# Designed miniproteins, single chains, continued (4), part 9

Each design is a single chain, and the fold is of that chain. pLDDT is the mean over its residues in the fold that is shown.

## One batch from the design tools (miniprotein)

Design m12281
Fold by ESMFold2-Fast:
Structure m12281 (fold): chain A 113 residues (1-113)
Amino acid sequence: LEELLKKTLELAEELIKILEELIKDPRATEEQKEEAEHYKELVEIMMENLKKVFELSSEEEALEILIAALEKLIEIADEVAKIAKELGLEELAKRAEELREELKKLLEEAKKL
């Protein structure tokens, strides 16, 4: 379980980096930047909650919260990939898609526990 948490936090940090690149891109509209900032805030909140829960919760409760976080991170990565594609940011879109695939693998592994 601790290994899955560490990998999840690492992928969440990569998602934040992708979001920061999207926010800084001059091709992004104000609305897209605001949406990306909102997703960044959600990811940061989820990371803090995951860290806190793993210190205070049973393994069963920690696993349930990890699964919920992975599902939400997958949704955010999908939306970020769509925005990047709309902007013609092909490399950023590919990074978001690859991140989504890695998150899905972790979710599958977590569900087997």
Scores: mean pLDDT 85

Design m12282
Fold by ESMFold2-Fast:
Structure m12282 (fold): chain A 87 residues (1-87)
Amino acid sequence: SAQDVLEEMRAQNEELLENLRKLVEELADASTAARVTVLDWARRELELRMAEMAEKARAQGVPEEEIQALVEEFRAEVDALIAEVRA
């Protein structure tokens, strides 16, 4: 159902953000070049996964406004986490 898809999307977003937090912590002692390279790649990968989840939610009839709100919230959280390493 649309509600089940929305719940799955939220759960996957939380897991992705937790994985990003761990990655940021692991990169704390890395060189600036390594941090920039890895975090830039991670950001692109997360954007792709978010786009795929948004498409799935849209196909299941989740309102576009709710999809866009989740996408914007996720992007803001990703950007905030990446900013913590000055990347």
Scores: mean pLDDT 81

Design m12283
Fold by ESMFold2-Fast:
Order: sequence, then C-alpha cells, then structure tokens
Structure m12283 (fold): chain A 98 residues (1-98)
Amino acid sequence: SAREEELEKLEEALEERIKALEEALKQAEGKKEEVEEQIERERLKLELVRAWREGDEERMREILREIAPDLSDAELEELLALPSVLEMLAALEARLSL
C-alpha cells in the first residue's frame, strides 16, 4: 500500500539520521553525551515505527515507556489509539517539547 511505502521511507530516513549522528559522534570533541542521547532517541523512534508496522502493540508500549517514562496508562492508551505512527510520533514530540 502507499502508506507502507511511506513507512518504509520513514524507516530509511531514521536509519540515515542514526548513521549521520554516529559519524558526528566519531568526530565530536566534547558534547558526546548530547549526540549519544540523540542517537538513542532516533533508534527508539525507528523501533516504534517497526513495532507499529508489525502490529506489535506490546513492543510499542515498551518503547513509548522508554521514550516517555512519565506517561500515565491513560496517556499511553491515547497514543496507541492514534490512527498512524506518524501522528503518534508527532503527539509524543509535542508532549516532550513542552
């Protein structure tokens, strides 16, 4: 489906961002912790997209709790009820950026 192609491109984009950050980490003089945290965040986003594509709700719950450990059970269920992983990522970023 067209949505499957979009998700495949999203996974590829996340993988490319992770590789770019890993190369930046090798060249970093100081601030390595910030780059390592960004790598971990992008890896968790990639795993969330993969879990959503597989319909692995239990794995999605685990990843969401790793990204945002302060999420209540009700907030977690609201995120899981969203119609797409793109909307889930957008809602999660909005919550973490505020």
Scores: mean pLDDT 82

Design m12284
Fold by ESMFold2-Fast:
Structure m12284 (fold): chain A 83 residues (1-83)
Amino acid sequence: DGLFKLTEEVIKKVKELIEKGLQTGDLSYLDEAEELLKKFEKLLKQVLGDLLNQTPEGKKVLEKIKEAKKEIEKAREEILKRL
């Protein structure tokens, strides 16, 4: 419950940063999005440990993080094509 809600809020912030990066062409917004995800993953591993890989809920959270990372990569490629 609370974990999934926190994950959705983090992903929402990441997507907002991706949108700002795409609108401005400023790669620093994408770097901020990557740092936010790395900090969140570190927190999840420290708090949940094995539960992240062994529960359906943990696996769903990891998949959402993986998808967000792909969105950051795609946005970075798009900005670099403009330069």
Scores: mean pLDDT 83

Design m12285
Fold by ESMFold2-Fast:
Structure m12285 (fold): chain A 95 residues (1-95)
Amino acid sequence: IEEIIRRGREARERLERMVAEKKAAGETSLTPEELEEAGRLLGIAAAAEVLRLAVESGDFSLLDRAMEEVRAANLPEAFKEAFLETLEEGKRALE
């Protein structure tokens, strides 16, 4: 669990560095590859945050709700894949 939460923090930091680097270069848009990587990193960070909240609150129904909402949402595939994979890994780690 703590390892997954730490991975989420690292993903957020990496995403922040990507955005800062682009801004410093005067670029206002991400390439398709950068958008895919940003989506993946955001998915990991978001899933880790949901997992942290579920553990802190003791409300594990948050995990199932978040997974259902993300599956149904019109979000980038990279985000969905990373989010669902990370949260499912977190659920297994809670066993």
Scores: mean pLDDT 79

Design m12286
Fold by ESMFold2-Fast:
Structure m12286 (fold): chain A 92 residues (1-92)
Amino acid sequence: MDQKRLELEKSLEELARIGSEVADKETLKQVQELLKQAAIAVDRGDFEKAREYIDKAAELVKEAAEKKGNSEAVDRVEELKEKALEQLEELE
């Protein structure tokens, strides 16, 4: 696996971790599925689909954090989303 691909994977894993802290079980399942689909899209060279899946996953985690009043988690999700999208662009 390419080093840049591994760095993206770590960013997606961290997003899932934040999701596990703030989201309910049902929302976490949706986040995990979206991140899995993002990884598959990257491996297929479908970077547009990967970007859409990452954005949707980050939106769900951010909404869950906002509902819990966890402003630190909201900030972490926004920073991590931007980082993951930048890492994705480096793979194009």
Scores: mean pLDDT 85

Design m12287
Fold by ESMFold2-Fast:
Structure m12287 (fold): chain A 100 residues (1-100)
Amino acid sequence: AKEFEEKIIKEIDELVKKLEEGEISLEEAYNKVLELANEAMTLFHENPNVSQEEKLEFAKRFHKLREELEEAVENNDKEKFLKIVEELKELIKEMAELME
């Protein structure tokens, strides 16, 4: 769990840096962040140490964050996108704690 958390968070942080430096588009950053978040959600859902109630709760939280990220991309709002990405990182950290 911790090794997985460190890897995913590091990759998200690298994407944030590239977006802030203008090396990637907001759409590309969104697609890559979503791929990493879906990987995290898959591992969380498949983990036998996580209860079905916790899986449902975190799936709902993730769905809300996905909708907020999509809205930020549609509005070309980089500041809002970065804020929601920080909330997504916190969700992934909470998920990793439950997987241990």
Scores: mean pLDDT 85

Design m12288
Fold by ESMFold2-Fast:
Structure m12288 (fold): chain A 93 residues (1-93)
Amino acid sequence: HMETLKSFARSLALELKRAGRQEEADEIMKLIDEGKYVEATIKALRSLADLDEAEGRKDLAAIYYRQMAEVAKMAGNEELAEEFQKRADELKA
């Protein structure tokens, strides 16, 4: 549901802002304002995954990549979903 993705993306942008990733949070909020909820959600999850990977929290990053795969599937992008799922599997190995 697009309203759910909008709320989720907004929540993720707030998490990025709290983590000091203001530029990325602003980009995500701009995508939300443009109605690009799928793109905003994937961008936010990817930014959080990158932060967790940089800090050695690979299991948490894998959760974000699995969520990105589900969002990509909902958007009808099976190729992107498979790419994100593969990355999630690599992170938890």
Scores: mean pLDDT 85

Design m12289
Fold by ESMFold2-Fast:
Structure m12289 (fold): chain A 95 residues (1-95)
Amino acid sequence: SESDLITETLKKLVQSLADTLTDMSNQGQDNSARSIFNHFRGYLTKVFKTLAVEDPEAGKEVIKFVEELAKELSKKNPVVAKLMQELADSMKQQL
């Protein structure tokens, strides 16, 4: 469905951001990763709000995806894991 396509696209955007931030953090660029995250957090939260208003179940699915991503990253890169948890928390505030 259209909702499924939007949900999958948002998940892929979050995954790509997490991958980029993890690469930066692994290279010792934690401050740059935080700065890039802060810029995209606002944008992603606004896009999420639009999805959550139109399809609350799709919104919950995205939150679950981001929380699971944070848990997986907690073993590999706790800095980026914390950023993903902050994103999930921001998304929850928009439900």
Scores: mean pLDDT 88

Design m12290
Fold by ESMFold2-Fast:
Structure m12290 (fold): chain A 64 residues (1-64)
Amino acid sequence: MLGLYRATAAVPKTGEDTVELLPGDVVEVLGERVNSSGQVYYHVRNLATGEEGWVPASYLEPLE
């Protein structure tokens, strides 16, 4: 686990292996990867729903 993060914007479920987030949702960051376009994604679990998936790192901010 890389830590707890907060969603800064709404993230729609755009395909398989993605997760829907609402602004203010707290997620556990479980991993990271870079996609074919060089964008950083985090593998997260949404603590409100229990859903897991990948989201762009730019939509998340770390909680201390």
Scores: mean pLDDT 77

Design m12291
Fold by ESMFold2-Fast:
Structure m12291 (fold): chain A 93 residues (1-93)
Amino acid sequence: SDMEALVQRTKFYIFVASSSIHLLKRRIENNSISVQQAQAELANVDRVLATIQKQLKKLEAMNHPDVPKFQAKYDQINQAKADVQAQLAKIKA
């Protein structure tokens, strides 16, 4: 069904965004990424997060019961992103 396909795509993009931000944090901690490369990776995460937000709005319109669970994961990824942005700001000195 269209709803089942959308749920699977939403789970996939949540996994992609979560994995990407955690890998980015580790690469910054290990000094294995430049500030410019880290900013490019954050822009990629932002594009995935924008897609997730659109998918969540569609699932909410369909009254899908897992929307609060997906929203919580989305919020966790945004918090991890904010932590990475704060870390990068400290490197500029």
Scores: mean pLDDT 88

Design m12292
Fold by ESMFold2-Fast:
Structure m12292 (fold): chain A 58 residues (1-58)
Amino acid sequence: LSPPQRLAADAARALEEGRISEEQAAEAVGTALGIDDPEEALRAGRRALEERRRLEAE
């Protein structure tokens, strides 16, 4: 994963664990990936986390 995608995955994991709010996760992912739409940012973060999990499972 690229550095921005790793940051996005970290934010998505923190949201899943309840460590940050949905708004904080959207801002972190949006900043890392250059996505202005919060809903799109959250989707991108979830995809990055899913991809990281696939790589870690192997």
Scores: mean pLDDT 82

Design m12293
Fold by ESMFold2-Fast:
Structure m12293 (fold): chain A 79 residues (1-79)
Amino acid sequence: KKELEELKKKSLEEQEEILRERLAPRLATDPEYRELVLEVQRRIAEFARRFEEEGITDEEVALEEAREILDWAFERLVA
């Protein structure tokens, strides 16, 4: 839980890299985690697309919305 809080403070790119490292062995051997990762990727991609289509370029606003999706993803993939 404390490790998860520290992870949330990093940049989105760093968080994705750390998450990939933690999930790499599970993605190879655990189909349930693979399905969850695909769902997370879809939500993040949909969110990114919506922000681009709506013309929202403010990083702080984007980070607030992305935070909700990332918190959901990290709690399910890391906990």
Scores: mean pLDDT 62

Design m12294
Fold by ESMFold2-Fast:
Structure m12294 (fold): chain A 68 residues (1-68)
Amino acid sequence: SMAAAVEAARRQRRLEKEKELIKKQIDDFLSDPNATKQQVEELISLAEKIGLDPETIEKLRKKYKELQ
């Protein structure tokens, strides 16, 4: 169906935009000296759930280790 193909394309564009926004928020958060372990754990879970790139997830895991 043409309508289904158009809807799928729009959904993909929305997901890409959301991922980019979340990635930027994560980068800003990684520079925050007041970040807590709880917040990092939640961001790792979110990043894995939405399928962010492994490099971004690795940066979060490194931040988590530094907070211990």
Scores: mean pLDDT 79

Design m12295
Fold by ESMFold2-Fast:
Structure m12295 (fold): chain A 95 residues (1-95)
Amino acid sequence: SAARKAAAEELRALLAEARERVAAATSRGQITAVLFDLASGIQRVTDRHKDRALRRALGRVLSDALRRIEVEGADPLAEWERMVEEMERVLAEHA
């Protein structure tokens, strides 16, 4: 639907902005801050479009990434890239 495409486009724009912020990040804490900001942005977009299924799917991807980043010895950039790939897959399957 047009609404699903609009939600996916807004979420891709949020991902692009988040990717620029992570590219400039110099610490694990900065990457984690981007993830929390992205979570808030996803909630705002999916709530506005009333897309609970997309909110749940992207929320699971975010929660999994946050858990993986918190593991001792984890590479936060590698876990970020994995999360982005999983989100892009969800968005492609959605619209």
Scores: mean pLDDT 84

Design m12296
Fold by ESMFold2-Fast:
Structure m12296 (fold): chain A 94 residues (1-94)
Amino acid sequence: MMYTVEYEIKLTDSEFTKEALEIIKNVAENVDKFTPPLYFAGVEVKIEIIDNTTFKVITTSPSRLGAEVVAGTLTSQIHIKLSKFGNVESKRLK
């Protein structure tokens, strides 16, 4: 059985720049550097761009704890890095 955790991240006062999109992609591709290795086994991360201010982070894992830890860490790191570009809101959807 796979567990899925979804977060929505948006800029409320600005649009994504090319630099912001590169940061989002880089964090998603390097999430193993931000999370303990034991929580990363079998984890899949997908970024879905909704519009020019909003995207979703979808984390899937065979472990509920793995999904929660990876999703939380990834969302937190993206939120911190994007705060340089505008006002960031992160919301759990699932």
Scores: mean pLDDT 78

Design m12297
Fold by ESMFold2-Fast:
Structure m12297 (fold): chain A 78 residues (1-78)
Amino acid sequence: SELAKAEALNEELLKRLEPLVKELKEKKVSQEELKEIAEEFKPEIDELAKNAEKMSVEELIERSAKILEEGFKKLLEK
């Protein structure tokens, strides 16, 4: 089911991204900075969402993690 797939994706992403999320919370990242990065990555996120049903859970995790890691890295450089 799509719900089970989304749940598995969320659990794995939280584990992989935990160190970066902690760093972002400590670095006082503003809402404006978060919005800017979200807008920059919107096309990649939209394309991932469009193709999500065609992807394996592993492929979704890999692609989602890459997008989020790149976004978080850019936020940490600000």
Scores: mean pLDDT 75

Design m12298
Fold by ESMFold2-Fast:
Parts: sequence; C-alpha cells; structure tokens
Structure m12298 (fold): chain A 68 residues (1-68)
Amino acid sequence: SRPESKEERAEAAAEFAKEVMGLKEEELEKLYELVLEDFDSEEAKRILSKYAEKVDKIKKEDIEKGIK
C-alpha cells in the first residue's frame, strides 16, 4: 500500500470524524488544520491513530452486516 501523506491522513481523519461524530464543516476544517500544523505533537498523532483503529473496527462490522 502507498504511504499516506500528512494531508491525506488529515483529510481521512476529518472525513471519518464527520461520518462518526457528525461534525460541522467548520469543525472539520479546524481538525484538518490542527493535524497539519500540530502534527509534530504526540496528541495529534494519537488522535489520527485512534480514529484509524476505530474506523477499522466499524468497517469490519459494516461489511459483515452488509449495510452502510
């Protein structure tokens, strides 16, 4: 698999946060900027990692159920 860029990871995290948490576009933009600017902080990296892990679990169940 191709390695993800900071921008792609931030975009993916924002998209999943929108789907899972129902964030407004303004909040998604803030999350995206936070990840890009503050990606050097462990906090930003942990947020991305936790979302990726949570999404992996959700997708597995979603595929098994055959629903969106």
Scores: mean pLDDT 56

Design m12299
Fold by ESMFold2-Fast:
Structure m12299 (fold): chain A 117 residues (1-117)
Amino acid sequence: MVNQEEILRELAELVERHEDKLSPELVELLREFLENPSHENFDRLLTKLQELLGTLDTPLSFEQLIEERLKILALGRAATVLYYLALLVDDPLAERIRELASKVDPDEAIDYASTGE
């Protein structure tokens, strides 16, 4: 299982390789977070990711959104960033980010793939 430092390093490599597929503003916020994963840098990045997600047509109910949000926060800073970023980018980058997220918490990887029963 990959630790948080390894996850941050792999995320940094993915951002560098796929910079052209991300907005310049998002790249700068990601770089700031990866260089210094402080609570303040995490909050700035998370706010931007949530703003971008708010532009998407999300079919989740209000209750499901709240539960998902609480689960994501419980994963910690690196996994939270990976989860939100995977929803905002296209394949193959999205697939690579999901693979990285699954290394942080295998149980949450099942939840990411779950469409309900």
Scores: mean pLDDT 62

Design m12300
Fold by ESMFold2-Fast:
Structure m12300 (fold): chain A 82 residues (1-82)
Amino acid sequence: PRINQDFVNIMNSISDIVSPDDPIASRQLRNTGNPMIQQVIMGRLIGRFSSQQRNDTVSRVMAYVDQMNPDFARQIQRSIKR
C-alpha cells in the first residue's frame, strides 16, 4: 500500500503538469487502476517534457519504476535523455 500510494501520487503529480498538453494521457494516468498502463503513458509523457524530466517528481517515479520493472525504467531514462 505504501509503495502503491507513493507511485500513484507521483503519477498524479505528473498528470497535473501535462493535463493541458495531453489530456487523454493525463486522464488515463490519473484514473487508471492498471499500473502497466500508467507506466506506458508515463513513458510517453516523460518524452514530451525533457526539461521537466529532471525534476524531483520524475526522479522519484523513475526510482519507483526501477524497483518494480528495471527494464522499463531504463526505457524511460532513455526517453528523458533523448
Scores: mean pLDDT 53

Design m12301
Fold by ESMFold2-Fast:
Structure m12301 (fold): chain A 84 residues (1-84)
Amino acid sequence: MAEEELDKRLEERREKLEKEREALLAEIERLRAAPVQDMERLLELEQQLSLLYMYEAIEELIELRKKGVSEEELRELNEERRKE
């Protein structure tokens, strides 16, 4: 039960990061298309995008590690059930 909720939260967090990345990319694109470029704002958004990429990479590693543990636990439970 708790692990199922944790897996769901990890998926929701991944989707949230993806949406935030899309929003930042859209904002950067909008600012780049402006006739007068706000260079300071562009730099700030590009830095935020870089941090999001870093968080996405960390989140992916955490998700893979927890999914690996969950999958390994499920495999152990299946092995116990098949033993006989």
Scores: mean pLDDT 69

Design m12302
Fold by ESMFold2-Fast:
Structure m12302 (fold): chain A 79 residues (1-79)
Amino acid sequence: SMAEMDRIRLEIGGILREMVRRFTETLSPEQLAEALRILEEIGKLIASKKTVEELEEVLEIVREMKETGDLESALKKIK
C-alpha cells in the first residue's frame, strides 16, 4: 500500500539524515562533498522505487550502509 511505502521511506530518510549528521561531524570538507554527492544519487534512486518489496530491499541496504559506512557498495546494490 502507499501508506506502507511512505512508512518505509520515512525510516530510510531517518537513516540517511543520521548518516549526513555523522559525516558532517567526522569527515574533511573534501570527503564530505563526495559523501553528500553519493547520498544524493542514492536518494534519487530511492525516490524512483514504486513497490513495498523494492523499498524493503533498499531499507536493508541502507541499514548495512549505516553499519559499514560503505556508500559505494550501497549505491551499486540499489541501482
Scores: mean pLDDT 86

Design m12303
Fold by ESMFold2-Fast:
Structure m12303 (fold): chain A 100 residues (1-100)
Amino acid sequence: SPKEEAEKLLEEIDKKIDELINAVHTDRQRAKEIAQEVIKLAEKAIEILERSDDPSLGPLLYKARVYKNGAEAVLKAIDEGKDPETIINIIKGYRKLAEM
């Protein structure tokens, strides 16, 4: 179902966000690659959820959009040379927003 497919993608995103937090401290290039992968996974989830025309999937669609926006913000912060702690605070902020 669209719900089950989107939930699997969001679970994969959650795992990649944990990897992203670790990579920000150790490998900036890997952090960029993980953030780009999160964007692609979120875009897939958004596409599935928008095509479903099921209003009960609104919270999942919101979560996917938040994760996409968060990963884009992380990429921008990395490119702007922000320190790892600033980038992690961005990640934590968007993760908290996604769970609301």
Scores: mean pLDDT 89

Design m12304
Fold by ESMFold2-Fast:
Structure m12304 (fold): chain A 85 residues (1-85)
Amino acid sequence: SSEELARRARQVIREGLAIGKEILALATDQSVINRAIAHMLRLIGLELEVERHRDDPEALRELLREAQDILRDLQEQLAAVQAQQ
């Protein structure tokens, strides 16, 4: 359902933002910091699109996929930063 897709997308976005904040707390390399900020800004933009398309399951599936891709990138960045701590 659209409600379930929107809820899942918001959950993925929230998880991504939390991981982005963890990267910012640990990272000392400016390029890593800049990349995390860029991903977090994209997630904020996706939150607005999820709200705009809350009744469109096809759009929500695509937004969820995009959010999941960003979350994966952030998880990989966090793992790399943690390995250097």
Scores: mean pLDDT 90

Design m12305
Fold by ESMFold2-Fast:
Structure m12305 (fold): chain A 116 residues (1-116)
Amino acid sequence: LSPEEQALLRDFSLVASTHDVEKIRKYLTEVEPEFKASDEELLEIGRKVFEAEIHEGLGHIARALGMNELAAEHYEKAAEKYEEAAELLEKGGALRLAAILRKQAERARKLAEELK
């Protein structure tokens, strides 16, 4: 990810962690003006991004502790959740953010493979 893409992902993850549909909608429409989704879809996207971030963080902690198998499992789960969120974003027309999440999923998978 570029520094700009990393900043967008960080901001999106922070907003997703609030579980606040209004905050999630506001952020997504500012970054992706053509984006459309129901409140239920927004909450699902937010939950998947939040879950992906938690698994990625746990993967980093496990890796730092030398728990390579556990770290790989968490990175694989993070990748899965980023891809699920990207698919929902694409459905709503948020193509830029979806592409960023897919790149982050690829990065997470690469980290998991390096630990095998």
Scores: mean pLDDT 86

Design m12306
Fold by ESMFold2-Fast:
Structure m12306 (fold): chain A 82 residues (1-82)
Amino acid sequence: GRPRVSARRELELIRPLPGVPDAPPDRLEEVLVLSWTREPGATERALRLLREMLERAGFSPEEIDRLLRGARAALDSVEENH
């Protein structure tokens, strides 16, 4: 399995952003689990949870969209590597 790659990539997307709040463990774990699940709705749900976290941090809609694109690319990269 490659749970470390997904977790590390999500942390790398969030890590450069000063002021990202401590997400509740349940929410962060849910995003990580969904990114790994590869179900038709899993990626969309993971990105939705990440969006909620960024909105709580006070990011603009434009910045949120940019960050979600990066997260989606990371999830797609994990899926292509069987």
Scores: mean pLDDT 56

Design m12307
Fold by ESMFold2-Fast:
Structure m12307 (fold): chain A 63 residues (1-63)
Amino acid sequence: DALAALQAALRQAVVDEVARALMDTLNVPRSVARALAEQVLAEDPTASVDELVARALERYRAA
């Protein structure tokens, strides 16, 4: 339905925004940035973009 499509588009927009911030900060390829963004969003889908970026940076540094 229209609501489900809107929610999917919103999730994709969040992933794109987090990935962009990670690419700017870490100088990593888009594929790596998007994978990190999707992983942290899956763990906490209610988190803000800033919180998702912080979590992704922590995971990247821990690896």
Scores: mean pLDDT 81

Design m12308
Fold by ESMFold2-Fast:
Formats: sequence, structure tokens, C-alpha cells
Structure m12308 (fold): chain A 89 residues (1-89)
Amino acid sequence: MTIEEMMERILKEMREAGFSEEELELARKLMEAEYKLRSDPSATAEIAELNKLREEENRRYESDQSREVLLEALRRLTEAAVAAVEKLE
């Protein structure tokens, strides 16, 4: 399975789970940014920082398993990943 096929599968599953088009767009942007970062061998520090943010958001979700916490995590992670890609350009 290609990375593009995997991303489309994840987005389809999220759509079927009731995520909105806005949420799906954020998820697509996050996955594309993470792919770019992981494809760049110089992006080690940026990947480490994104992983740290993901762990912080996971801890919030463990405390409050609401949709609102998931959406906030998705927005923050997408913003951070896109900013990290921009720093490499």
C-alpha cells in the first residue's frame, strides 16, 4: 500500500466515524507535513518536537476523551507540523 493510499484510507475511516470536512482537511495537512518531515534526514529535531507535542495531546485525551480534546489536538499538531516544514524551506 502506498503512503497516499494509506492516507486516503485513514481519511475515509475518519469520515465514516463522523469527522467534519474541516477536521479531515486538518488531518490531511498533518499527514502530508509529517511525511515531508520524515522524508528529510535533517528534520530530526523537528520530528522530536512534534512527537513531544503528540505525547502532551495524548495525555490530555487520556484525562478527557471528548471530541473537543481530539479536535484541539488535531489543530495544534497540524499547525506545529506545517510550521516545522516551513522552517526547512
Scores: mean pLDDT 76

Design m12309
Fold by ESMFold2-Fast:
Structure m12309 (fold): chain A 71 residues (1-71)
Amino acid sequence: DTDTRINDLLSLADYYKSKADYYEKLANELNNLAKIDPSYKPLADQYSNLANVYKSMADAAYKVADKLRAS
């Protein structure tokens, strides 16, 4: 069922988007702390990298869902 596949992809994309937003917020907070104490910078960079990975995964899932809807 194409509708089921679209809904599953959108749910997966929303999950990855939520994780990306979560890690991006953590990275931003740690970058603010890094202005005072540079020891926070490596952890901020790690969370920023995780956010980017999840953003890419969410984007891929949204694109597949869009292609299925256009079919």
Scores: mean pLDDT 88

Design m12310
Fold by ESMFold2-Fast:
Structure m12310 (fold): chain A 62 residues (1-62)
Amino acid sequence: TASLLQQLQQLLQLQIEVRNAMLEKVKEAIEEAKANPENREETLAIVDRALADIQAFNDSLA
């Protein structure tokens, strides 16, 4: 039980780091959308969905 709990805590911490990396990619996508109006709406829709998925995933783990 204690060993499993420690492993779960380590996994949660790793997921926080993965989430931060994903947020950086989202920020880059927003900058690209601002520079390229042709793909702006589609890129923003993808970003919005990704943020919602990250939030839902975090809520499921909390």
Scores: mean pLDDT 72

Design m12311
Fold by ESMFold2-Fast:
Structure m12311 (fold): chain A 71 residues (1-71)
Amino acid sequence: RDRLRQEILDLVGRLLGPDARDAVETILRAYEAGILSPEETLSQVRAMLDRGGVPEEQREEILRLLEQYLR
């Protein structure tokens, strides 16, 4: 889990910058704390990637890692 979280955050930070990285970290921490469901977590991160204009290949990679993290 910790490695997957770090990999997701590194990719988000590279593509969208530190503010987006911190926002995604907050979302993932809320999931770990039981505040957000897997579906809510996936939806919020997906919306952020879409708003940021992340290219399809990188978006799909991040979402794949996120789905693995949410298991």
Scores: mean pLDDT 82

Design m12312
Fold by ESMFold2-Fast:
Structure m12312 (fold): chain A 64 residues (1-64)
Amino acid sequence: MTVRVTVLEDGGALFADGTVLKKGDVITLVDVVERKEEGLLLGTDAETGLRVVVDLNKVKVEEI
């Protein structure tokens, strides 16, 4: 499953290297695992190969 994540609020996504995404940032994630009880989505950034943690309350997620 491949998804597009659009960040709606600063800190909506965090890369494994400590990079924090800001409102308006857009990334594509592969190997997606949803953890709804924790409000999280985990995946791998398609461009960098870095693991990403997404706060589902601060982003828009679209399957592509």
Scores: mean pLDDT 85

Design m12313
Fold by ESMFold2-Fast:
Formats: structure tokens, C-alpha cells, sequence
Structure m12313 (fold): chain A 70 residues (1-70)
């Protein structure tokens, strides 16, 4: 893989992560403002979803970096 291709694919993954984190942040803020009894559940679910996505993105970036070394 060429360096340019690696950089473009990594940036796409970073954008996906940023968009997802922003969306979850907005959902958490909204739940807090509404004073919902489900606030803690929303926070826990968002935290778990972000953790899973972070691990998936880290593994994909590592795979892409290893392909770029070949």
C-alpha cells in the first residue's frame, strides 16, 4: 500500500470515530438536560459503544500500517 492510500484510509476511520463520539456526546447531553431516569443507561451504552468502535478502529489501523510496510 502506498503512504498516500494509508493516510486517506486512516483519515476516513478517524472521521468515523469523531462523528460517532460527537453523536453520543449529544445524546448524553440531551438525556441530562431532559432529566430522564435513563441517563445512567444512556451513558453506559454510549461508553460501551465508543470502546468497541475504538478497538475496531485500532485493529483496522494496525492492519493498514502492516500492509503499508510490505
Amino acid sequence: MKQRELEERVEELRKKYRDTVRKHGEDILQARLDGTSSYNQTVDQSSNDIKRLREEIREEIKRLEEEAKE
Scores: mean pLDDT 75

Design m12314
Fold by ESMFold2-Fast:
Structure m12314 (fold): chain A 55 residues (1-55)
Amino acid sequence: ASEAISTLLEIAKDSYEDNGVSKQQVLNLAKEKLEEEFSQEEVEEALSQLEVLLK
């Protein structure tokens, strides 16, 4: 929860849409990055939001 998480999710979505990175690769990279800086609850919420955005 915060602008930092939102920014990471937007960057990940843009990478998926513009650069042809697979959804699974984007989710895995986002998870590893978020786990370095945020709590488990924030990581799970952010990944759920990202998965919806990558649909």
Scores: mean pLDDT 73

